Designed miniproteins, single chains. Designs and how they scored, part 9

Each design is a single chain, and the fold is of that chain. pLDDT is the mean over its residues in the fold that is shown.

## One batch from the design tools (miniprotein)

Design m305
Fold by ESMFold2-Fast:
Structure m305 (fold): chain A 73 residues (1-73)
Amino acid sequence: MAEELRKKLNEAIDKAVEYANKGDVETARKYVDEAIKLGDELEKLGALTQEDANRIIAARLNVVGAEVEKELA
């Protein structure tokens, strides 16, 4: 269970960053929201690591940065 959730978490994080870099902020937001939900599920299982949490935070910052950039353009 935890391994499957972590795999999905990593995929969601990668896609959030990919779409944020492309300027597709709506799609990036969907993936970062998915990553947050998967992180919450890992936490409920007692399986969320500090590395998992740090990657989620980094992805959130990337998406927020892309959203701000789009509004300023």
Scores: mean pLDDT 84

Design m306
Fold by ESMFold2-Fast:
Structure m306 (fold): chain A 79 residues (1-79)
Amino acid sequence: SGLERRIAAFRERLRAAGAEEALLAQDDDFLHYLDLVYGILKSELPELTLADFVAHLAGVRDVAQLAERARALLAEKLA
């Protein structure tokens, strides 16, 4: 499906941006949610790179951890 191709492409973009293997091994639902979160962050922070986003994802394995890291990134970039 188009969604599966989008998730696969996003996983490869994350790998190119330096994402840890444990993050890349997450299920498609989590990767889809991660892509949506990145899109929202990018709309608020047009200069945000995927590498900047990935730098804040060390150890992230669930939605609660992702939400916390996204808040930390916004606080850092808006300071």
Scores: mean pLDDT 83

Design m307
Fold by ESMFold2-Fast:
Structure m307 (fold): chain A 68 residues (1-68)
Amino acid sequence: SAEEREREAREARLEQAKKDALATLIEDVLNNPNVKPETVRALLALAEKLGMDPSLIEKLRAKLKELG
């Protein structure tokens, strides 16, 4: 039905919004010199789980290495 297709479209938009929000949070963390290693590790795990951009994952790994 049209309602079912619209629901699927809304779900896809919500998933994209979640990824966009996570990408913004990751950039904030990458620019924070006082971020805790545990926070970077948690975001790295989430980014890998959600299949975020590989370059963003590499930046998180580099940040974790700098902190440890």
Scores: mean pLDDT 82

Design m308
Fold by ESMFold2-Fast:
Structure m308 (fold): chain A 79 residues (1-79)
Amino acid sequence: DEDLEKALEAYRQGKYEEAVTLFEKAIKRYEKNKDYGKLSFAYNLLADAYARLGKTEEAEKYWQKAQEYFKKSIDEKKK
């Protein structure tokens, strides 16, 4: 996923605002496709980027979403 790769590169370079935008773009695609595993992964990274920006409330919100989607990804594999 090009958007996810660009987001990870921006995150590694300390460009956290750019990383947030790119992670949000990737998340929109994963939501449309109901890819719960990728949603969990992307929300974890989005939360980490918000934490790096000092936006603790947003970080906590998105870490919770990551955990919810992780549980959904496990449940889908059990079907």
Scores: mean pLDDT 82

Design m309
Fold by ESMFold2-Fast:
Structure m309 (fold): chain A 73 residues (1-73)
Amino acid sequence: MEEEKKKQEEALRENEEELIEFLREKGVEEEEIEKFRELLEEARRSGYSPEVMDKLAEFLKEIIEKLKKKRKE
């Protein structure tokens, strides 16, 4: 089971880097990206519990909503 968990963690880590780059491209502040990174670390430490994953999803929703207000050209 640990091997499968490590594989998922590696895939999520790669996706984390892609998400961080995506957020930077969308104009998310580095401070907010840092908070997101901390939440991802908490998720990894907790074994990606559903509760922590829900917190990550809510955080991303908040960032996206904030960006929607500022993405006007």
Scores: mean pLDDT 70

Design m310
Fold by ESMFold2-Fast:
Order: C-alpha cells, then structure tokens, then sequence
Structure m310 (fold): chain A 75 residues (1-75)
C-alpha cells in the first residue's frame, strides 16, 4: 500500500488553518496536521491516492502566505 503526503510551509497560523480546512474537504484525505516550526507553520496531510495529493498541492499553492509545497510518497 502506498501513502501520499503533501507538506506545505506557511508564514502565519491563519494561513495554515485555512489550508488545513481546505485539505479536509478533499476526498481521500486521511489526516491533516498543523505544526509550529520556529516562526512558521507546517501543514502535513496524508492521502490514499496520488490524484487527491496532487489536487491538494494545487489548492495549497493558491493560498496566500504559502511559502513552499512538496508532494512525497511512502510505500
């Protein structure tokens, strides 16, 4: 079984929370976590399909305050 992960870095907590809510609306989202990393916020989400993860990455890139978005897989 392959899990797909999207990680996005945000400048502020408000942007990170908005991102997490948007991600939760994507079908195939298994989990969403927000973590404070220094003065920034990291949002990590797990998906059951590559299609869901790619859609998530696209949604995250459109959120103001997004610094970086990465998509990875784990087998």
Amino acid sequence: TTSYYVAALFENEEAAKKAAEALKKIPGTRSVKIMKVGDKYLVVAEFDSEEAAEKAAEVLRKIPGTLDVKLTTAT
Scores: mean pLDDT 82

Design m311
Fold by ESMFold2-Fast:
Structure m311 (fold): chain A 71 residues (1-71)
Amino acid sequence: SLAEAARRFVDRLVALARSVGLDDEAEEIRRLGDELVRAIEQGDMARAQELDRRLLEAARPALERYLERQA
């Protein structure tokens, strides 16, 4: 299901943020991700789209730090 796929994606982003030492960002990603999964399960696609945008913004510092460490 889309909700299960979103949950797995969120789990990976949280793990990524923790792996680069961004624990506060990991908590924010988890919070936004749990709300995203709930919005999808409720069929609230407008809220899901807004939460997806905010989730990607919250994940940006973790992704940037991860990529810097791979270079």
Scores: mean pLDDT 86

Design m312
Fold by ESMFold2-Fast:
Structure m312 (fold): chain A 65 residues (1-65)
Amino acid sequence: SAGAELLRAAAEHVPGGLAELLKAIAETVGDKMTEEQAKEALRALAETATGEEAEAARAFVDEVV
């Protein structure tokens, strides 16, 4: 699904625990998510992350999503 593909792509571009969380979401519910729902999930996770993980996630969202 488009949602799962987007979350997997994001996991390749962010470091640390956020990458593992994005992979887990893609594997469990990503196949049932639309691209728009996956984008909303990415934005929410980027907002709650801190430090370098937050910076990487925001950069990915701004550039690709």
Scores: mean pLDDT 73

Design m313
Fold by ESMFold2-Fast:
Structure m313 (fold): chain A 98 residues (1-98)
Amino acid sequence: NPRAEEVRALLAAEQPWMDELRKKAAETGDAKGLAAETLARLAELLGYTELAPLLRDIGLNSSSDVVYQAGALLLEGYVQGLSVEEVRERLLELLENS
């Protein structure tokens, strides 16, 4: 799948930024800030920029399981070619069922 290979390349290219963010979170104890910025950055990289505020809110206020599922929904949505609106709907369903 060309989009799956594109996602792998994107995540590999962002590794230095992720390492810096993880280091900062470890030094400050801000795991929620790490989750929020990671999800928002992932949304921006995948072209779901309009979802970045929602994903920051999920990172700050949701459980680790919900944060993980939100990240998975972004990656799956991109690979499947889902629209911003389709991904938003799935994220809202995740929050309602959590």
Scores: mean pLDDT 80

Design m314
Fold by ESMFold2-Fast:
Structure m314 (fold): chain A 61 residues (1-61)
Amino acid sequence: SSDEILEQVDEASAEAARALDEGNLEKAAEEIRKAAEIAKEAGSEEGAKAAEEKLEEVKKL
């Protein structure tokens, strides 16, 4: 269901935040990419945009 897919996006985003706290930029970027992929498959334009914005923030570090 769409709710389950959005939960997976939230989980990947939480993992990305944890990786950033640990200084693991590669892991953070990977988790953000997974979140964006899941959001696109779910048809969530808002979720995909949020994940892409977060990836741009990681790239600036």
Scores: mean pLDDT 74

Design m315
Fold by ESMFold2-Fast:
Structure m315 (fold): chain A 64 residues (1-64)
Amino acid sequence: SPTEALIREMLESLKAHLPLLTPEQALEIAERMADYHGLSPEDRERLLEAVRELARKHEEEKKK
């Protein structure tokens, strides 16, 4: 769907910039993107969960 493609693009963009962002900054950006595009509560939650996962894994990788 168009919304799913949009969410995927947002996630790829955030993933590319994740090394330059704190987990809090990444989540804040995701929340602003969801609000800007008027995502449904379901799609917003899906985006935020995916961003939290990406940030968490990135933080774990930084500890190596």
Scores: mean pLDDT 78

Design m316
Fold by ESMFold2-Fast:
Structure m316 (fold): chain A 55 residues (1-55)
Amino acid sequence: MRKYTPEQVKKFNEALDAAANGDWEKAEKIIEELEKEDPKLAEMAREVLERLKKL
């Protein structure tokens, strides 16, 4: 991964934490915010959420 801002990393982690707690709606909302800043980072977050759903 290339360098991301601390704010982007924080949002990415917040989306993953929401998903881990079963709050998929909150995770999707955070990913929508990430998509406005960096669509590639949002895509990566969606891939991680998809994997978590399969666990």
Scores: mean pLDDT 76

Design m317
Fold by ESMFold2-Fast:
Structure m317 (fold): chain A 55 residues (1-55)
Amino acid sequence: MTLAQQILRLLAEGKSYAEIGEELGLSEATVRRLVANIMRALGVDSREAAVARLL
C-alpha cells in the first residue's frame, strides 16, 4: 500500500492532519503538503474529492 493510500484512508476515517502525521511519523505541515500533491495527481481540488477516489 502506498503512502498516498494510507493518507487517504486516514482522512476517510475522519483523522486530522496532525493525527495523520502522528500515525505516520510526519509533521502536520508535511501531511498537508502531501495531501496537496495527492489532490494534484488525482486532478481534484478538494480533499473530500480525493477521499471519494479511494471509496
Scores: mean pLDDT 79

Design m318
Fold by ESMFold2-Fast:
Structure m318 (fold): chain A 76 residues (1-76)
Amino acid sequence: MREELEKAYEKAMELLEKLSEYEEPETVKRWREKVEELYKQALEAIEAKDGKAALEALTELGRLISEMEKRLQEKE
């Protein structure tokens, strides 16, 4: 779980870096805030040993990553 979360977070940060070249600063900032919120929620759930909450947060982070990947493909 923790390793999967860290990998997802790294990928999300990489996507945000690439998107910063194509998207408005406000849009990138909103995505960054969502990524950080989901990362904190997942980390807190992992530390609380709440596997369901951790999985839900990680799943939502994965959906956000897919949305960012789709947006990047539309720009490239």
Scores: mean pLDDT 81

Design m319
Fold by ESMFold2-Fast:
Structure m319 (fold): chain A 55 residues (1-55)
Amino acid sequence: MVPKSSIEGMAGVLKDMLKGTDISDEAINKLAEELLREKVPARDWLKKVKEKFGL
């Protein structure tokens, strides 16, 4: 149900917010895919990323 372009777009935003960190793009993409699949609101994705990586 979720288009790949939507996952890529959101992952890109998260990568921009986390630029200069040692977090891999692959890990961010996987998290974005999982959150979309679980129907987690996009607004909460940054919070989940920060919690996961301790930011």
Scores: mean pLDDT 70

Design m320
Fold by ESMFold2-Fast:
Structure m320 (fold): chain A 73 residues (1-73)
Amino acid sequence: EEEKEKKRLLKIYEELPTGIRDLVDAVANVIRERLEKEGREDLKPEFDAEVQRLNELTDKAIERIKKEIEKLK
């Protein structure tokens, strides 16, 4: 009963990291295109560095979520 529901939720959470990373990348690409359009290519290296930092924070958040889920097992 509850064990089956936990397994279902774990499967959803296993797929969530890919969805979150795809969303972050999509938003980053929109901003990069806007910087090019506005002639602010000078900001691209700084922005790319912040995106990399955001991806690192996202990976840490995903790891934390996985550890919290592990406690529910």
Scores: mean pLDDT 73

Design m321
Fold by ESMFold2-Fast:
Structure m321 (fold): chain A 77 residues (1-77)
Amino acid sequence: SLAELVEKGDVDGIDRELARIAIENGPEVAQKLAKGVRYLLKGDYEKAVKYFEEALSLDPTNPAVREVLELAKKKLE
């Protein structure tokens, strides 16, 4: 999953998964996820949550969005 790739720091895997999401779910969702992941990897968890919540608003049932949002929220605790 995207969340597992982020936890591992697999940048190439993240890029491939975001490309897949762009094809399957649309470029806007993938763009918001990419921004969120960038902030998450930099340790800016508040901005990561913001962008993942924007992605969730675009695609509320997407498991990749839900998983990275939960990961980012866990980092804030």
Scores: mean pLDDT 85

Design m322
Fold by ESMFold2-Fast:
Structure m322 (fold): chain A 92 residues (1-92)
Amino acid sequence: MAAEYAEKAAEYGAKAAKASGNVAAATAAALAAAGAAFMAGVLGLREEAARAARGAALAARAAAERSDTEEGKEYAEKAAEYAEEAAREAAA
């Protein structure tokens, strides 16, 4: 179950980040995602959950910075939602 959420979160994250086209925004999102992934590792989350959290955080940050369109914002929210679901399921 967590794997399905992780894949969806990562896919939405990749699409949102790729659509941004803004290198500076992508870098900021990557930094935030790295922090989240680091904490996830300390908590003992699985690799899937960590990847999902990284992808979603990156997408959410990039999409938020780039929120010129409603589509970008929707992708960010969905990515974040799926990432949290995946992380919670994996952290059971």
Scores: mean pLDDT 55

Design m323
Fold by ESMFold2-Fast:
Structure m323 (fold): chain A 65 residues (1-65)
Amino acid sequence: MEKYKVTALKDYTPNTSNELSLKKGEEIILVDVTEETPIIIKGIDEKTGKEVIIPKEYVEVEKLE
């Protein structure tokens, strides 16, 4: 299973309920990642099993496997 580390580059407050709230420096692990558009990444939070949507401009994405 492919794993990705997502690190917040700055604080982010979501505009919709499906977007993830982030604090600068916060890291989450996503699995089953799909790039929906050039500006949005979608994946599943490994710890909760919940689907999350993240604006790419607010995060750095790193492949772990």
Scores: mean pLDDT 72

Design m324
Fold by ESMFold2-Fast:
Structure m324 (fold): chain A 83 residues (1-83)
Amino acid sequence: MILSKEEVKKLEEELMKDPEWQARVEQRNAEIKRIFEEGDKKVKELREKGASPEEISNVIGKTIGDILRIIGDEVEEFLERAK
C-alpha cells in the first residue's frame, strides 16, 4: 500500500504525539550517525593508505547499505503503527 503525502503527514502528526515512537526515531538517528561516522573514518584511513578506488567504493557501499537497512526498519515500524 502506497500512502498519499497527505496520509503520511497525518500519520506522522499522530506518531509525533507518541513518546515511544519519538524515542525510537531518536535511537535510529543516533545509530545512523554512528554508522556514517564509522564509514567516513574507514574511507579516510583507506585513502591515507593509498587503497584502490574499488576498496573505497566497497566501504561506501556497505555504509550506505547499513543506513538503508535502518531506514527500511523504520518504514516497516511506521507502517505497522499506521494500522
Scores: mean pLDDT 77

Design m325
Fold by ESMFold2-Fast:
Structure m325 (fold): chain A 110 residues (1-110)
Amino acid sequence: DEAARLRELDALTQAALEAAVAAVEAARASDAPEEKKERFIRLVEEGATYLAAGLHAAQAGDWEAAVEHFDRAVEAFRRAAEVAAEIDPKAAEHAARAAEYAARARELAR
């Protein structure tokens, strides 16, 4: 059922975006250097952009493009989690959670 698949994909994308917002908030609240925060936030925003693109592609029936966009979102959030290790443990946990939800969205879109 395509409608059920799209509902589950929307829920996973929403969960990933909520984790991404929490990751940015944790990073901004930290005492880490501004340059490290900016790099981290940029990677999280890149992941969020690819998540939105993936969901839009899936809604348009372009499942191949959806998989490619979600794969890029996973990579961006994983890179953000690595950078966050030098910023804040909560930022790292939230970025890793965003990557997990994005990976589940990618698998569902296949």
Scores: mean pLDDT 89

Design m326
Fold by ESMFold2-Fast:
Structure m326 (fold): chain A 86 residues (1-86)
Amino acid sequence: MEEALKRLEKRLRESGLSEEEIEELLKEIDEGMDLIIRGVTIVALRNNPESAKKDAKEIAERLGAKEVIAEAFEEVGMLEEAEEFR
């Protein structure tokens, strides 16, 4: 877990997120759910963007993860789709 969290933190920094945004995200992720949702969404969007966009909308609504999913879309350069979650 600790090693996986450090790898994700490094990936988030490499994604162009600010250190403040990374700290804020990690603080909110005490239960690990948002971190998993964000990471899975980024991977899915890079591998199969069309199906991932559809699934992301349903997941955002069910899990209340709209902001986290918006950030994942921004990370992969889908700024218009990210706005739909705000």
Scores: mean pLDDT 72

Design m327
Fold by ESMFold2-Fast:
Structure m327 (fold): chain A 60 residues (1-60)
Amino acid sequence: DEIRKKSEEEIKRKAKEAVEEIREFEKENPNASTEEVARLIGRVLREIGDVLQEALERLK
C-alpha cells in the first residue's frame, strides 16, 4: 500500500519535472528545431517509462 502510494507520487513528480525540463529547454533554446524538441520529448517519455516499469516491479 505505501509502496504503491510512493510509486505514484514518484511518477507524478517525475512527470512534473519533465514538464519543467521541457519548458527550461524551450526557454534556453528558442531556435530549437522541431526534431530537437521531439528528441527531448522522446527521451523524457522513455525515462518516465523506465520509472513506471521499476514501480511495477516493486509492486510484485
Scores: mean pLDDT 75

Design m328
Fold by ESMFold2-Fast:
Structure m328 (fold): chain A 119 residues (1-119)
Amino acid sequence: MVSLTESGGGTFAEGSSVTLSGKISGDVNNILQLGWSRQAPGEPEKHVASIDVFTGEVTYAPDVKGRATISYDRENKTLYLNLSNLKKEDTATYFFEAVALIDGKGVTFRGEGVQVTVK
């Protein structure tokens, strides 16, 4: 069984920073990609940042580029997302996602989401 653990949500001041963490655990040997998406109230879900686990290539969405930093702790299978210079528009539910190879197929696992509120 695969499980995802998310943390770092809460209420933050505009102009501050937040660090979100997402951990994948359980019967997972071949992780392909890890990332974060977000959904603001009344908006569609959108990509924030992701890392290709084999290449180390990181992709940032244009609206967070320069403010977002991803780091991956391979030993603990934990992805950290730091988002700086928080804006009220960063208020959203943030979802940790992992793509792993299961029985020769890429399977997407998604967390329950962590709420980030910017005041």
Scores: mean pLDDT 86

Design m329
Fold by ESMFold2-Fast:
Structure m329 (fold): chain A 75 residues (1-75)
Amino acid sequence: VSAAEREAAVAAALAHLAAARPRTPEAQKYIDQAREALERGDYAAALGYLHQALQHDPSLEEVRRAMEALERLFG
């Protein structure tokens, strides 16, 4: 994965997380932790936090889209 592809995937994930409307404070907390992990370049931790956000609010389609963007960095 090139630096440009990595930057584009992170930007797409952050845009999806900004559009997310979590229904629980726990889901919001995990989205915030995922954003911090992305800023650190820890994409595996970010995916883990986003999985936890979905466990607290399974209706978060924007979180699923963010995860899809990030998963492309590992394959």
Scores: mean pLDDT 83

Design m330
Fold by ESMFold2-Fast:
Structure m330 (fold): chain A 62 residues (1-62)
Amino acid sequence: SEKEYEEAKELLDKLRELREKGAPAEEVQEVWDKLLSIKDEEAVTKAFQEAAKELKEEAEKK
């Protein structure tokens, strides 16, 4: 659902924030576990695909 898609995007944003913060791997894993617990697998997959596209575009833009 759209709500679960937004939850997945929020968790992906948290992963980025944790990376910038230099958080321990355990905290990163907890966010991943939450992302994987979302029942709408299609919404999670879509969020990942969009994040991957943005990351690739950013790398090429540099």
Scores: mean pLDDT 73

Design m331
Fold by ESMFold2-Fast:
Structure m331 (fold): chain A 89 residues (1-89)
Amino acid sequence: SREELLRLIALVLRAIGLVEEIKLLLEEAKKLDEEAAKKLEEILEEAEKALEELRAAFRAGDLEAAEAALKRLEELLKKAKELLEELKK
């Protein structure tokens, strides 16, 4: 349906924003700690995989798969933020 298509578009746009936020956190971590930067690079790699899964779900019209991929991205961003906050202590 058109409503499902609009939801899928919104999920893709949100997912792109989450990946960009993780990328910014990685740049900040690179200035603070090499080991944390390496862990954030691994988180970013997993986030880019989740974004590709979401893009595949979008092409297939699979709203459930798209929502699952977005949720995984949100969890990865949370891990990235927690890792960076530990460095600031």
Scores: mean pLDDT 88

Design m332
Fold by ESMFold2-Fast:
Structure m332 (fold): chain A 90 residues (1-90)
Amino acid sequence: SRDAVHAALTRLAQAMIEALKEAPPEKREEGLRRVSELVTRAQEHLDAGDLPAAVAYAEEAGRVAIEMTDNPELKERVQAAVDELRAAAA
């Protein structure tokens, strides 16, 4: 459902913010720009009812966040949130 996808996207955004807080300053600025752009596109597609496109943009945002953090626990939390988003959209 849209509500389940919205809730999962919110949890993914939270996990990505925590991962970005621990990124090096030089990577953080670029990563925030990329993640922000992808999350904005995901939200636009979700609001338009295009769930497959919303999920695809959100998954790409999660991938970027995982690449920017060196913390294995935060990588796992972002991946778990991506997996939850996929399940909510199924």
Scores: mean pLDDT 84

Design m333
Fold by ESMFold2-Fast:
Structure m333 (fold): chain A 56 residues (1-56)
Amino acid sequence: SELEEIIEKARKAIEEFKDNRVVLEAALHELQELKKELGKENPEIDELIKEVQELL
């Protein structure tokens, strides 16, 4: 699904660019906006938000 592809791209970007603050901040913003658009909890999005916040 489109949602699953967006989540997977974000995960790979975070894993690959964990030392790149600009990429991490962009990924955090995109994940937070995606969470708002969904209007419901998604455990994978929540986990990715937590992971990127821990790297920042």
Scores: mean pLDDT 79

Design m334
Fold by ESMFold2-Fast:
Structure m334 (fold): chain A 85 residues (1-85)
Amino acid sequence: MKLSKEEAKKYAELLKKMFDNLTPEQREAVLRQLEKEDPELAAVARKLYNAKSIEDAEKILSGLTKEQMERLLDAVERAAVRALL
């Protein structure tokens, strides 16, 4: 089951805001931790971090299933706890 356009936009805005709240060093620490746990999801997260607009981030996320999106959010949260908290 693929994400709807509405869901993809909401998640794109959420993830973009999360990355914008981190310093460059903190973002890199989270991404490195995520690469240790799930390299495939880390690649997606890195593309999202490099997205120049919400529309670009939405396009990246529109390729994911709802299950992949849920796994990405959980993985980013766990990586942030381990790397930053």
Scores: mean pLDDT 73

Design m335
Fold by ESMFold2-Fast:
Structure m335 (fold): chain A 60 residues (1-60)
Amino acid sequence: TSAAFEEALQLAEQGRRAAEAGDIETAVRLYEEAIRVAEEAGMSRLAAEIRRGKEEALAS
């Protein structure tokens, strides 16, 4: 697996954990960084999946 793919997944997982802990500011930053990494690597499907995960994690 590419380094960018692994980095994006790690950032998204960290964002999910931050959201679960109630640290919304950190969660948003981590998810946005994950999306950026995926987009820069041309992984449009992964970026869309991470956006969906962000929306679900940040839903009340």
Scores: mean pLDDT 85

Design m337
Fold by ESMFold2-Fast:
Structure m337 (fold): chain A 80 residues (1-80)
Amino acid sequence: SALELLEEAIKLAEAGDVEGAAEKLREAVRIAEEEGKLSVEEAIARILDIIGILLEDVSVEEKAKRIIELAEELLAELEA
């Protein structure tokens, strides 16, 4: 489920695996859109945010923090 993928993304980010966390977060966004929990426009915006984090010249720790923040925001929306 999207919720399980978000939990996995947070765990990977906490372990410093930013690329793995981003992949799980993107997969969760795609599944949430397929389940009708996100609009297509919202899903695209979130995927672009994830890509932006990966491309930014910042520390692994800062990238991990931003990915965790995005995953927690999506968790809150999907549980609402």
Scores: mean pLDDT 85

Design m338
Fold by ESMFold2-Fast:
Structure m338 (fold): chain A 82 residues (1-82)
Amino acid sequence: SMYEKLKKEVEALRARLDALRAEHGAEMSPAQQAAVDQAEATIAKAEEAIKNNAPVEEIMKLVIEAESTLTLVEMGLTVDRR
């Protein structure tokens, strides 16, 4: 089902965020920390939306927003020196 696929994507995003904080948290600028906090809030909204059987389009939008935010932070961290 689409909800099962979205659940897996949200779980993957949560794991990705947790790994990012564990590996690079000490290296994050205040702006990068704020972006990660925003991604966490977006992931939490997606988790709640799935639990409440919200429209697939709304859940997909939240997944895309969180993925984009995490990707930008990851790119910044891989380019920036410690």
Scores: mean pLDDT 83

Design m339
Fold by ESMFold2-Fast:
Structure m339 (fold): chain A 67 residues (1-67)
Amino acid sequence: MTEEEQRLAEALRILAEAFRRKGVTPKPAGLPSEAKTLEEFQERLVALARAAGLSDEDIERIREAMK
């Protein structure tokens, strides 16, 4: 895997952990996997986290993991 892929995997791991704590399942149509570009993927991932009611702290961790 590339460093970029590893950063995205880490961001997804943080998101998955937060979702498990809240017991939330994201809607298939809104999943980041449907993104066409890396930036679109990042924006969808952050939007999904916000829509799920994750804290600003968790959202910041996701953004930081993708750098």
Scores: mean pLDDT 65

Design m340
Fold by ESMFold2-Fast:
Structure m340 (fold): chain A 65 residues (1-65)
Amino acid sequence: SEEEKEKFKKEVKKVVLELGKKLGLSDENAERFFNEAQVLNASSAQISQLFEELSKKVAEIKAKF
């Protein structure tokens, strides 16, 4: 439903921004790093898988620090 879609978008955006904060990134930089627009447009199942991939990419970035 539209309500469920909006809820997922808000949850995904919240996590993208929270991950960015943990990396010391501004909200704008976090959005660039995680391609927020693409993440927010994914389905619930696809969001879950994409989130796992983003989590892996975040770990790769952290390894460089």
Scores: mean pLDDT 62

Design m341
Fold by ESMFold2-Fast:
Parts: C-alpha cells; sequence; structure tokens
Structure m341 (fold): chain A 94 residues (1-94)
C-alpha cells in the first residue's frame, strides 16, 4: 500500500499542474481557491480522515468538480486530463 508521503506527493504534483493551468488562463482567483483545496485535502490525508487510495480518489473527484464549475470548457478539459492521469497513478499504488 502507498505511504501517506507517496499519496501527498502525487496530490501536490496534480494540484501544481492544475494551478499552472488556471494561472495560464489568467484566473488568479481560481488558482488561489485551488491552493486552499490542496491544503485541505493534504490535511485530510495527514490526519488519517482519508485512509485508502479509493477514499483519496473520491475526494479528489469531488473537490475538482467544485473547482471546475467556474472554468471555461477548454480549461476544464485540460484539468480533466490531469485528474484522470493522476487517478491512474494513484490506482497503481493501491
Amino acid sequence: MASKEELIEIIRKMYKKIIEIAKENGDEKTAAYIEAVEKQLIGLIESGVLKTVEEVIEEVRRQVSLVMKNMDEETREKVKKVVEETIKELKELG
């Protein structure tokens, strides 16, 4: 099973890419919101609220769905690709 450290590293890598996409689209407010969402998710993993890879994947999908509601279609498709690639990587750990 993945360590908490491995899960957190993958999650940080994903959110870094999503933040870069938002910033490239000029959306500094969404980028700041995503940074807050990343911090919250990492906190849930570190505190043991999210214990399994499956629980982490479900929370990622939930949070990203909320983030994407304020994005244009092209930005959403870029974010979806990053998220699905990350989910595949997370499944390989579990």
Scores: mean pLDDT 81

